# Ledger of designs, part 65: designed miniproteins, single chains, continued (3)

Each design is a single chain, and the fold is of that chain. pLDDT is the mean over its residues in the fold that is shown.

## One batch from the design tools (miniprotein)

Design m10240
Fold by ESMFold2-Fast:
Structure m10240 (fold): chain A 73 residues (1-73)
Amino acid sequence: MLERAQALAAAFGRLYREQPEAVAAALADMGTTAEEAENVAVRALLDPSDEEALARLERITRAMADAAGEAPP
């Protein structure tokens, strides 16, 4: 679980840095703010057993990757 959370958080950070416009569009489509997405990533890293946080981070990073034209992490 921790390794998956770390991989998803790393993908989130990379996409935010490299493709900020695609990230902003994906988050807006999800009705999520950048602050909320960051809080979900932190929650998943702090508690790797929080399946809800991990699932939310997975949905967020998948939407971001799709908007950026990349494969989901």
Scores: mean pLDDT 78

Design m10241
Fold by ESMFold2-Fast:
Structure m10241 (fold): chain A 80 residues (1-80)
Amino acid sequence: SAKKFIDEAMRRANELTRRAADPSVTVDELLALEEEAKRLGKELVKNGDKMDPTRFSGGLIMAVGAQVEAELSRARKLKA
């Protein structure tokens, strides 16, 4: 269902954010997480249209990806 698909996407986004918040995380690890966030965004675009075109729009998919990337970028600045 669309709800389950969105819930899984949010769970993955939250996992990336939690990993970035780990005090022991390195800048290299943050760069890897940023690439994983970009891959998540592409995966959501590829599958989103199949679930619910009226609710799970490209805008929602992009918003999830952008939020994770912004959080990772902030974490990198704190580690610099």
Scores: mean pLDDT 65

Design m10242
Fold by ESMFold2-Fast:
Order: C-alpha cells, then structure tokens, then sequence
Structure m10242 (fold): chain A 70 residues (1-70)
C-alpha cells in the first residue's frame, strides 16, 4: 500500500540519519588519542550500528508484507 511504502521511506530516512551520526563519530575517533575516549566512541558506534541493523530488519519485514498485499 502507499501508506506502507511511506512508512518504509521514513525508516530509510532514519537509517540515513543514524549512518550520518556514525560517520561523524568515526571522524572523531580518527582524531582522538585518549584510549578511554576512543573506547567510548567505539562503543557508541557499535550501539548505532546495532540500531541500523534492527531498522533494516524492520524494513525487510514491512517490504515482505507490502509485496504480499500488492
């Protein structure tokens, strides 16, 4: 449905926003010399990567439903 496609597009935009945040953290990590701060940035990247994976799973589920309803 058109509504389901709009929901998928909204989730895709959220993934793009999270990927932009990850890119900023990766840039910060390249400039950071403090081991404790590097570990904190790396952990934040891992958490955001996990969120992206969950949202990708949700999109795949919604795409499967959309294909069946079409």
Amino acid sequence: SSTLQADIQTLQQRIADLQAEIAKLQAQLKLESDPSKRKAIQLEIEILDGMVALLQGMIHFLQTINKRLS
Scores: mean pLDDT 88

Design m10243
Fold by ESMFold2-Fast:
Structure m10243 (fold): chain A 78 residues (1-78)
Amino acid sequence: GELEELIRKLESSNDPLVRQGARLLRELKRALENGDEMTAQILEGMIRIVIGVLRLIGDEESARLIEEALRLIEKEYG
């Protein structure tokens, strides 16, 4: 679906930070599917830090893609 395609696009990035954001998004989805609310909150916080760092270094495009993926996860599972 849309979320899986977006995460795969992020995983194909040449930027290790963008790929780490994709990894955190997959782990967040798994935590929410398992009902692990505490782990999900920690992972969401980590993802928001990655978004902030990407914006700070001028990678607005990757920041927006990760933010969109986070929004899709929150809509489906939160």
Scores: mean pLDDT 89

Design m10244
Fold by ESMFold2-Fast:
Structure m10244 (fold): chain A 65 residues (1-65)
Amino acid sequence: MVVEIEVELDTSNLSEEEKNEKIRETLARLSAERDALLAKLRAEFPDEDVVVRGRLFVDGKLYGG
């Protein structure tokens, strides 16, 4: 089972410092949400090979590749 979490961030109205901070906060939240969902799915489907992937888009572009 493969589950993908996508988050889109608009930084067009943010300063460079605010942009960097918001990206960092969003990545931390995405990581936490991914880990929580993985734990939930593994508990619900113990016989499944569960993979949860997180993707962050910043201003319409994939962050980090």
Scores: mean pLDDT 81

Design m10245
Fold by ESMFold2-Fast:
Structure m10245 (fold): chain A 78 residues (1-78)
Amino acid sequence: MIKLKVTLEFSKEISVEELIDLVLELKKSGYVKSAEVLEFTKYSATLLLEVSDKEKTIEILEKLAKKYGGSIKSVEEL
């Protein structure tokens, strides 16, 4: 298992409900074993992820972030 610390930034305000939906869709991918929200603001979220495939997780996360008007700002492997 690979541990990733990922920061997402949004061009529009993200609600708690939208963040929950993003995390649930990420978990449905099958590549994410666990997901924790470390920090959350109106325009950013930092997630701690335990994943089976880093590349696939990043691809899915980029697509999900774009759906909510965001992008990946940083990815750190722990």
Scores: mean pLDDT 85

Design m10246
Fold by ESMFold2-Fast:
Structure m10246 (fold): chain A 77 residues (1-77)
Amino acid sequence: SELADEALRTLLEQLQSPDPEVVLKAVENLLPFLVSSRNEELREQAIRALERLAAEDPDPRVRAAARKVLAEIRAHE
């Protein structure tokens, strides 16, 4: 869906926010748009962004949320 891809791009921009609350909400809202997208490059960008956040983000809530979303994505494979 073009709308899902647009939403996913917006959420990817929000993952780069200096505000941890914005990043956390973006991570929590990302999964439905990721699984609805058929754009493989955009999906790969989202997965890489989540992997970086899970490993490196200073906020433990963001790291936990990113790990949870990655586990859910891997369960759908």
Scores: mean pLDDT 84

Design m10247
Fold by ESMFold2-Fast:
Structure m10247 (fold): chain A 75 residues (1-75)
Amino acid sequence: MEEARDELLAHLRRILREKFGMTDEEVDEFVAVLREMSPEDLVAFARGLIDQLEARGALTPEEVEKLRELVEKLS
């Protein structure tokens, strides 16, 4: 469970940096907030973000599948 959470957070760090143009400091602060979230809140946030990026064509099908798999492990 913790391993899946850490892997999801690592992917979210990359997405925030690459797709949203956040600085490393902004990403670190945001990820710290995500780490303090309940599993339900983190899952809801991640699902919303994945859906938004998929709708924009910003994620490959393989990236979407991997992120959804990690979210399901936390559900």
Scores: mean pLDDT 79

Design m10248
Fold by ESMFold2-Fast:
Structure m10248 (fold): chain A 90 residues (1-90)
Amino acid sequence: MKEKEKLLKHFTELVNDFYSTVPDIDEYNGKPLTEQLQENIAKLKNLLEEHSVEEILKLSPEELSKLLDVSLITAKILKLLLEKAAEKVS
C-alpha cells in the first residue's frame, strides 16, 4: 500500500523536474502540457488504487493515454517517468 504512495511522490518529483527544464515540448488540444500534469497526477493516484504498479508500468502508451486523458506522446513521457519512479521505490 505505502509503495504506491512512494511511487506517486517520486513520479510527481520527476514530472515537475522534467517539465520545469523543458517548456512546452508537447500540447494536448492546444493546452500546455505542464498545466495539465497536476490534474493528471490526481487521476493517476485514483488509477493506482485499482491497478498494481506492475500493470501500470506495462501498459501500452495507448492505454495510458486513455486512462489519463493525455496525448500518446505525453503518455510515453509519463510512462518513462513512472518507470524511473518505480526504480526509486525499490
Scores: mean pLDDT 68

Design m10249
Fold by ESMFold2-Fast:
Parts: sequence; C-alpha cells; structure tokens
Structure m10249 (fold): chain A 86 residues (1-86)
Amino acid sequence: MEARRLAEEYRRRAEELERKVDFALEVGRNPGLIGESEEKRAEARKLWEELAAMARELGESNFLGPVERLREEAEEARRIAEEVER
C-alpha cells in the first residue's frame, strides 16, 4: 500500500522537476516567452530565484549547473519511483 503511494509521489516529483528544467531551458532559448503574460513572468522570476540560489551554492554565475542539478534530481526521483515499485 505505502510503497505504491510513495512510488506515485516520486513519479509526480520527477515530472514536476522535469517541467521546471524544460521551462528554464525554454526561457533561456526564448526570453520573449516571459513577456506573454504576468503569470509567466511571475513563474520565470520564481524559477530564477531558485536557480540563482543554486548557482551561489555551486559558485557559478550562470544557469547551466543549477539546471543540470535539477535534471539529476528528476532522474533520481524517477529511479526511486521505479525501485519502490519493484
């Protein structure tokens, strides 16, 4: 019972982290995306603050390391979900 619920939770977490990575990469490739709406600008600003905090932790001045870290966390969450289901 609990294992199945835990696997679903980690799967949702992986999907959410993957979505954040995709959004960060899309904003980097097309900065005009944040100009589409106030909500998109607010979301981009929130993500920027999160990535900036990670960049400070990693000693970097760009988004590459933070984005890669989020990607690694997404892959780890996906692995945990699969292992829990096995």
Scores: mean pLDDT 72

Design m10250
Fold by ESMFold2-Fast:
Structure m10250 (fold): chain A 66 residues (1-66)
Amino acid sequence: MDPALQRAFDYWDTDGDGTLSREELKALLERLGLKPTDEQIEAFDKDGDGTIDFDEFVDLIASVAK
C-alpha cells in the first residue's frame, strides 16, 4: 500500500476509527491533486451513512487515478 495514502488518511481520521466523512474524503482527495465527482464518492459509500473506510478510500483512489 502507498505510505503517502495511509498517512493522508490517518491525518484526516481524527478519531482513529478508520473512517472519513464524505466532506473530509473530498478535501483529502483534492489535497492529493485528485478531483473525484460527488457521484464517485457516493458510489464508494457502501454504508450509505456518509462515511468511507480505508479500504473503500483505496478503491476510490485506484478508480480515479487510473
Scores: mean pLDDT 70

Design m10251
Fold by ESMFold2-Fast:
Structure m10251 (fold): chain A 79 residues (1-79)
Amino acid sequence: SREEFRELLDRLNVSEEQKEALLSMLENIEKKLGKEKIDELLARVREVMETQSPEMTYLYLHQMMGELETEIVKEERKK
């Protein structure tokens, strides 16, 4: 959910502007790729948080969300 993602971002000590940008990306990903992709993303980020610093977790989250946005663009290019 958006609340779970917002809580996760609060733990990563990112700026409010970065949080709003990432929440916007999350909403677009959920709309285009579905809730299951969001659930997978959150599960992977939680695992990284157990073993990595908040800074490294943020970089990993940014990379994963970028990969999902690329998947959306590829699907849109087909239509």
Scores: mean pLDDT 77

Design m10252
Fold by ESMFold2-Fast:
Structure m10252 (fold): chain A 97 residues (1-97)
Amino acid sequence: SMEIEKAVAEIVELVEQGKIEEALKLFREELEKLESFEDMLRFTEAVVEAVEKQGKLEVAGELAIIGGKIMLKKAETLEEILRAIALVLRGIGLQLE
């Protein structure tokens, strides 16, 4: 959706500016506004991919861990639980380069 794309762009810009704390705060706030697990997953993956493309792997990893943890609280199916855990594991992997 256009709103998800706008939120992704704003977070990516904050990361580019070195405003990491503000980027993480905005990411949490925008993720918590999303009503469906599918929208949360799409948003988190878009943000993580965009930040990875900037070469900021540590920040991308932190975003993936935060997103996965928040999504795990909303997970209702085994598939959703596994997708949330996969994001946390991806984030840990990005931080261990």
Scores: mean pLDDT 88

Design m10253
Fold by ESMFold2-Fast:
Structure m10253 (fold): chain A 92 residues (1-92)
Amino acid sequence: DPLDEVRRRVGEVSRITDIEEQVRAVLELADYAVELADASDDLRVQIEILQLVLEVLRNVLQQVTDPAQQAELQARIAELEARLAALERELA
């Protein structure tokens, strides 16, 4: 189940205590989530995958103080938000 795998990985990222490792892990999770969403035949599943990963990206961004890491996370959040908005328009 793709949603169960995403939830499991979100939980793993959320438990990382080293911020450098957590930033790397959440960006890798975002890449995985995009591939998984693109592979899904169900718009609602695609939307839920992106929502789950956006939540953890935003949570990690709140903990980061390095400007370069903040910029990278913000760029990735903006990309996923644009993808989510496009899917939500298609579902409506």
Scores: mean pLDDT 88

Design m10254
Fold by ESMFold2-Fast:
Structure m10254 (fold): chain A 94 residues (1-94)
Amino acid sequence: MTEEQKERLQKLLDEATRKAREFASRYVEAKQQGREEIAELYKKAIGHYSLAITYYRKALENPEKFEEYVKQAENHLAKADEYRRKADELEASL
């Protein structure tokens, strides 16, 4: 793994971690407001961000499986973004 690949991967890991924290706060707020459907969507998004974080860490630890783990992380980020978008759309509609 090159230094540029490590640096890029660390930035992606930091971004996913930041997103997970942001949506954890939104989840708590939705739960407190009794917005159960929105809360469940944020919970699903958080779960997928956590899986993306796990796969980015695995990519850093296992250079030989770098492409495989990055692909898994990307798939989970896409699912997290889908659930987040659905939650944001419902929240905006209320």
Scores: mean pLDDT 85

Design m10255
Fold by ESMFold2-Fast:
Structure m10255 (fold): chain A 90 residues (1-90)
Amino acid sequence: MSAEEARELIQEAKEKAENGDVHEATILAIQAARTALRAWREGDVESAREIIEGVREVAKQLAEKDKQRAALVEDYVEMSEEALREAERK
């Protein structure tokens, strides 16, 4: 459910970034990153990791066009990865 929605958001974000719509791509990527944390809370750690990897790919794509927006998306990736690592240590 939420993981499938996040995969759709990531795909749309990549398409928006490719088309130069960096603002929409950034919003969609952040929404996907937030969904990863929800998937993790629901016990779907593998989907959460997949979503975070996809968001990171969007950030790399954005970096070619808008470094400030790419940095914002990367901050969400780092926060989500830190949360997942903390969970694995317990």
Scores: mean pLDDT 78

Design m10256
Fold by ESMFold2-Fast:
Structure m10256 (fold): chain A 65 residues (1-65)
Amino acid sequence: SEIEELEKELKRVQAEIKKLEEERGQAVKAGDTETLERIAKRISELQKELKELQLKINKLKEEAA
């Protein structure tokens, strides 16, 4: 179903954010400012994707009710 595909994407994006937060911790310890900037930008992009996916899932669930 469309909801199942969107929930799969939501989980993928959440997992990617978690991985980036772990990589961010390593970059902080290394003092790698360039990597920190790239990670911050990527996390921001993924957070926007999460919000959009959650809104789409919620709308579809409301329409199914």
Scores: mean pLDDT 84

Design m10257
Fold by ESMFold2-Fast:
Structure m10257 (fold): chain A 55 residues (1-55)
Amino acid sequence: SAEEEERKKKERLERMNKIALENLDMQRDAYKKAGKMTPSMEQTFDTFRANLEKG
């Protein structure tokens, strides 16, 4: 059914987004710990994270 195809597509996207989200959060934390994080960079990371969470 169309619902099954949509579900499989969503599952694949969620897997990819989960990996990307973990990598993004790790990079963001690394910048914060290194003291390299600026307000504009923080906003950019927040935007990317929100987009990945949305799917």
Scores: mean pLDDT 81

Design m10258
Fold by ESMFold2-Fast:
Structure m10258 (fold): chain A 68 residues (1-68)
Amino acid sequence: SSMEEIERAIEVIEEKLKLAEQGKLTEEELQNAVNAARIVLDQLERLNAPEELIERARKLLEKLEKLL
C-alpha cells in the first residue's frame, strides 16, 4: 500500500534526524533529508492522510530545517 510505503519513508527520515542531531550527516545529506521530508508531507496532504501522519511528517520537517 502507498500509505505503508510512506510510513516506512517517515521512519527512514526519522533515523536521519537522529544522525543529524548527533552531527553525523553532511550538509548535503541533511539537505536531502529535508527534501525527502517535504516530499513525504506533500504526498500525505495530497492523499488526505490521517492528521496524525501529517503532523508527524510536519514536525520531522521542522526539526530537520532547524538543523540547516
Scores: mean pLDDT 87

Design m10259
Fold by ESMFold2-Fast:
Structure m10259 (fold): chain A 69 residues (1-69)
Amino acid sequence: SAAEAGALARELIEAAGGDGTGVSVELDPATRTATLLIDGHPVATAPADPSDPRAAAEAAVRAAEQLGG
């Protein structure tokens, strides 16, 4: 679920030394994408299987890291 992907994305960001506050993930099954949001604002979108919240969270976080690093 999107809630599970959001919780996993926050955990991944915090484990990497970042701030997980306000982080969520949106899953779009029609486009097979995951979007990382901070305080409801989209930061990065990546291809992901919406049925796999862990893979979706990892893909969205990775896409955001590529924009910032």
Scores: mean pLDDT 81

Design m10260
Fold by ESMFold2-Fast:
Structure m10260 (fold): chain A 91 residues (1-91)
Amino acid sequence: DDRERLRETLRELARKYPEFEPFLKYLERALGQDSETTLRLLEEAIKEMERKNPELLPLVRQAALELAGTLSGDRLDYRRARQLVLEFVER
């Protein structure tokens, strides 16, 4: 299940990279939600990162824009979302 694989990846990355934990936690909450709820949670993820780790804000804003297309568009693509999150956090 691509969605469950993404969820496991988000949890593992939040553990390994605590500086991204606020962003990754909101992404986890967005999984399986409707598009409107997903976009709202992505906005909250950005606000939480601005509050806790503002130095990472430009990077998380770019990631959120790319993830919005894979997690809230007319076609959900959890496999691509997982790839984007790995590239964003690990490199």
Scores: mean pLDDT 80

Design m10261
Fold by ESMFold2-Fast:
Structure m10261 (fold): chain A 70 residues (1-70)
Amino acid sequence: MKLEDLEGLSDEELAERVKQIIEDAMKKNGIKIKSIEVRVRRLSDDLVEIEAKVTTEDGKTYTIHVFVRR
């Protein structure tokens, strides 16, 4: 899916799409995921920040930030 396809989505739909993309990418790279938490923040009228916190089964935590312009 292209990033431009995300511009028309609600904050909840953006969170779900980003979560699926991250989960698929992590599994493809052999990373065992315990949980993924996604938060959407509006920084301005035209800029949204999506923060994904990934916890792996070995107890490591990774934070991924995605910026979407609308």
Scores: mean pLDDT 74

Design m10262
Fold by ESMFold2-Fast:
Structure m10262 (fold): chain A 81 residues (1-81)
Amino acid sequence: SSRQKLISIGQDLRAKGVELAEQGKALLAEGEALGRQIAATVGEELGNRLLSSARGQAEALNYASKTAQEAGDRLLAQAEA
């Protein structure tokens, strides 16, 4: 049914949003760890550049996460109406 399709897509979007948020968190943590290692071994400027790149990517993933979760919530609300 159309209602079941809305529920399925809404749940999938919410799940994808959670996944994207987890990816962003993991990417930031990895970028911070690697940035510290590079700063200590190669140079602080290179470590900071890697960290800045990781932060930018994490921000994009967090934005995508929020957008997907909000879209999923809207579809689920529509299915319950």
Scores: mean pLDDT 89

Design m10263
Fold by ESMFold2-Fast:
Structure m10263 (fold): chain A 74 residues (1-74)
Amino acid sequence: MDEEIIKLQTERTTLRQKLRDLGLLSPADEEWLARVDAEIRRLLSNNTPDNYQRAIQLLRDEIARLQALLAAGG
């Protein structure tokens, strides 16, 4: 579980940086990313299996959207 979350967090960090370097993140995208960060932090602050599963799903959804933004803009 923790290893999967670390892997997904590393992947999202790499994608976010790449999109920022390319200027592909809008202000609305940055606001969305801030909301995702706040929700994941909230979920992981209360270490239940359901919260971990929800955090993994949010990370996967973010990565999919970041990959779509990269494909559309680059």
Scores: mean pLDDT 83

Design m10264
Fold by ESMFold2-Fast:
Structure m10264 (fold): chain A 57 residues (1-57)
Amino acid sequence: DPVLERAARSLGVSVEAVRRALELARAGGSTKEQAEVLGVDETTAAAVIHEVERALA
């Protein structure tokens, strides 16, 4: 998925990490859980997942 690949490269993480964080967001998981999966702060995690969701819509 080119959207997930772009997000992964931007954060320096795996595509699997971005996919897992997106799945957590869709399931109503906390921003803290998303940040822990991505290895970034909560603000960065929220911004990246929001952009990924927008790009996939």
Scores: mean pLDDT 80

Design m10265
Fold by ESMFold2-Fast:
Structure m10265 (fold): chain A 58 residues (1-58)
Amino acid sequence: MASPEEAYDFGYHVGLELAKTTNPYYRRMLESIMRGFAEYSGHPEEVQRGFEEGLKEA
């Protein structure tokens, strides 16, 4: 499993990337990857926090 710090960083970068895309298929792919990683990491709340912060900074 990833550390909470790694989980946050992953979510943050996915959030930044998703904010830049207008492609609905790519968006769905990123959301699916994020959900899978959140489950794998054991820290879904940290992935979500990073994701929301990444969206805000885009």
Scores: mean pLDDT 78

Design m10266
Fold by ESMFold2-Fast:
Structure m10266 (fold): chain A 60 residues (1-60)
Amino acid sequence: SHWDRLVTLLRSLGVSDAEIASIKTQQEAEDVLAERISELLTTAVDRALARQEEERRRKE
């Protein structure tokens, strides 16, 4: 089901079983998923920028 897929994805993204158990609607699950994806994207961008800064400093 769509719910089972959402739960599996949330667990894969590091959401705790306790937080998943507190979710009572599909909309809440989708909101948690969107928030977690945004966090992961921000972290990935920050890491990419840090790598570019390291390369710049190394070449100076």
Scores: mean pLDDT 78

Design m10267
Fold by ESMFold2-Fast:
Structure m10267 (fold): chain A 102 residues (1-102)
Amino acid sequence: MEEIERLREERRRVQAELIRLQQELEPIAEKLRARTPSLAHLSPTEVIDILLSRYLKDPEGTVRELREVYKFSDEEVALFVRLGETSRRLEELQRRLAELEA
């Protein structure tokens, strides 16, 4: 029971961090959308979601694409990597909680 409570508190903290990181990335995603014709029809949130989905499948390939194709700065790449890793941590916490609450 203590383990479940600790994981729930950690999940709350990770969820809050994920929201903050998404908000920090919105202006970056808007600039990317403005300069990338294939993304121009998407909202900043949709751009983040698409890139995050790619990162979760291929982190190294996505980071390379962000740098080489989308011309992200090292700081913008670092912020996006933090979002991706925070998302992975949230999924792991949710999976572990589901196993313990079953």
Scores: mean pLDDT 83

Design m10268
Fold by ESMFold2-Fast:
Structure m10268 (fold): chain A 86 residues (1-86)
Amino acid sequence: SLADLPLEEQLRLQLEDLIENVETAVKNGELSDEDVASMAAGILVAKEKGLVEEAEKALEAMAKALGVSKEELREMGRKKLEELAK
């Protein structure tokens, strides 16, 4: 199962899944603002774990799908991480 994989491999697969599916999820109205913030936070965590290229691609795909800047997504993810740390 996914949970049986090393953390780095789990994060890589999650980023690949995000890149492949985020445009469809946005088009279908499946993502709330909370979902977007949580996904952005997950991308920032993956970047900190060394998946820099994969995280940057995921952030770009998400920004394009949502019609926002990558900087706005980074800020949303950062704020979500701060909330989760409380």
Scores: mean pLDDT 81

Design m10269
Fold by ESMFold2-Fast:
Structure m10269 (fold): chain A 78 residues (1-78)
Amino acid sequence: MLSEETREAAIAELRRRLLPVLERLGLSPQAAVDVVTKPPSELPEEYLPLAEALKAPVARYGIEDPALLAELVREALA
């Protein structure tokens, strides 16, 4: 479980990293959720920059649970 401060920091970093990529690629917030929740074989190649943008915040905040990561991504992009 993330502390409130760590959760807010993670959400802010996810928003800063994912929004510019989504806007540049013309993708909806669902694309970022799909990168977290779907196997790589089901993802379009155009989603690769979203997967790359997730690596640093996932490592920084130790987010090992994909369900938690999906929740944080949804909250960041709401």
Scores: mean pLDDT 81

Design m10270
Fold by ESMFold2-Fast:
Structure m10270 (fold): chain A 80 residues (1-80)
Amino acid sequence: SKLDELVVQSFLDNFENLVKEAMKLLNLEDSEEGIVEAIAEILKELREAGVPESVIERIVKEAIEKYPELADEIRRAYEL
């Protein structure tokens, strides 16, 4: 739906801020490991909320584009 696309686009546009907020809420270290753990938790919450895999794949692609040095770790988080 148009609302689903708007929500996805908003999520993608604010992804780095969402990662930073998740790190604060989870009391994670400001490190590469902390970023990966925050992304893993975001992906877990999206799956538990019933977000379609096609949308999750788009979010994973955006995460890799924003954190290319963590691409392998992000792919592992996606597969969990």
Scores: mean pLDDT 81

Design m10271
Fold by ESMFold2-Fast:
Structure m10271 (fold): chain A 82 residues (1-82)
Amino acid sequence: MQLAVSLAVAAMILIVAAATSKDEAERKADLEAAEELLREAIRLGSREFAEEALRLLELAAKDNPELREEIEAIARRLREEL
């Protein structure tokens, strides 16, 4: 559980970094890294953890409307793997 939480926190930090980045390539790299960290966190965590991680993605999309479509696409791919 602790490792899953740490990976999810790292992923959220990368999403914030992507939202504040002015470089499109860096933004894309940070979002791709966040997706991989969240995928691993969901794999290691419980179903309840997966649901909470997806909720955090929904909040991140709401707080960062410029990245909303990209974050929602990540959330959809992660839900399909559950």
Scores: mean pLDDT 79

Design m10272
Fold by ESMFold2-Fast:
Structure m10272 (fold): chain A 104 residues (1-104)
Amino acid sequence: SLDALQARLAALEDELAALQADFAALQQNRDSISTNELLSRLIGLSLRAIGLEIDLDRLAAEIDADDSIPEAQKAELLARIAALRARIRQLQQQILDEMKSLPS
């Protein structure tokens, strides 16, 4: 149903917000953890971001397949998914930049 698809999208938005908060907390704790632990946690955050992208792809496919959703509402949901993809890409770049800044 449309309500179920909207609820799933909202849950993915909440998961991204939690991921962004975890990244910010990791940056705040940078000086209190080892380089190896920091790298491990950054890798974990990157994998979580990949998982969100996969879940968004599945949701987009289900929205496209649902003939009961009016085209205007499909466009709105797909626009929200596109905005989430942009945020995930930005976060992935920030994570990569942090990894590159670590000493060898």
Scores: mean pLDDT 88

Design m10273
Fold by ESMFold2-Fast:
Structure m10273 (fold): chain A 55 residues (1-55)
Amino acid sequence: DEKKLNLAKKKAIEEYFGKTVTTSEVMEKYNLSRSQASKILKELEKAGYVTYKRE
């Protein structure tokens, strides 16, 4: 679901910009699977928006 992932990505940027984030936090907050949360966090980390802490 591209629209759901894009919305979650936008919200994650707004809430976690410049912060350290885990997959568990994003999964719980945006009701995502682990793979979806990991994908979003890798993209945001590559863009320099967040620090992705692996668990």
Scores: mean pLDDT 80

Design m10274
Fold by ESMFold2-Fast:
Structure m10274 (fold): chain A 91 residues (1-91)
Amino acid sequence: TPPPLSPLTPEEREELLQELDQLLDQALQQGKITPEQAEQIRQAFQEALDTGTLASILRAAKLVNELLDQDLRDEFLRLLARAYQASVRRS
């Protein structure tokens, strides 16, 4: 089995969450998601960043794929990819 992803530093986690909040605010302003959906996405990303498991990352990706249009989905997936890459660099 592949090893679990290394946890992010507190600094990396905070930067990624700040970028997530900016993307969520943009989606809310455009009327593309509800506040409840924004909270679901935020919680899934927090879990993915805190646990670093493939399952938590896939859950966050699934939510953005279901709730967001293609342009916003791509931005959120890039954020997840950055979290994954940061974890791999610590291997």
Scores: mean pLDDT 74

Design m10275
Fold by ESMFold2-Fast:
Structure m10275 (fold): chain A 76 residues (1-76)
Amino acid sequence: ASITLSPQSVTVKKGEKVTFTATVSGAPSTDVDWYVNGELVATVPSGSPLTLTFDKDAVVSATAGNVGDESTVKVE
């Protein structure tokens, strides 16, 4: 199995919304656990969008089973 998180890196303005999508390949229908700076924020199905708002720099992680991917959020 593999997971792909999009976008992989994004620069936003304070309070701006970012929509992420994580797609799991090589597994049956799978929920993805989403973390911001290591804290669980949501669990949504593979391929479903998740919209988050950022006021500070953050690392967004998406995991499903033994696979994970990360995105870096830079706030201007």
Scores: mean pLDDT 82

Design m10276
Fold by ESMFold2-Fast:
Structure m10276 (fold): chain A 64 residues (1-64)
Amino acid sequence: SSETLYEKVERTIVSLYRNGEPITQKRIGGLLGISPGTVSRYIRKLMEKLGAKSKEELAEKLAG
């Protein structure tokens, strides 16, 4: 698959957001088979890239 880890994290955030599920590092890590610490680093980089101030705002920006 040509999908990057960034794209996998983004897709998982959108899925959880649309389903009304908690957007937690533990949940995303469990779904993707990566550590919660790795998820935290990718979320931080995505928030910086998109100008989001929270995980919730990041999810809104990714879903819209």
Scores: mean pLDDT 86

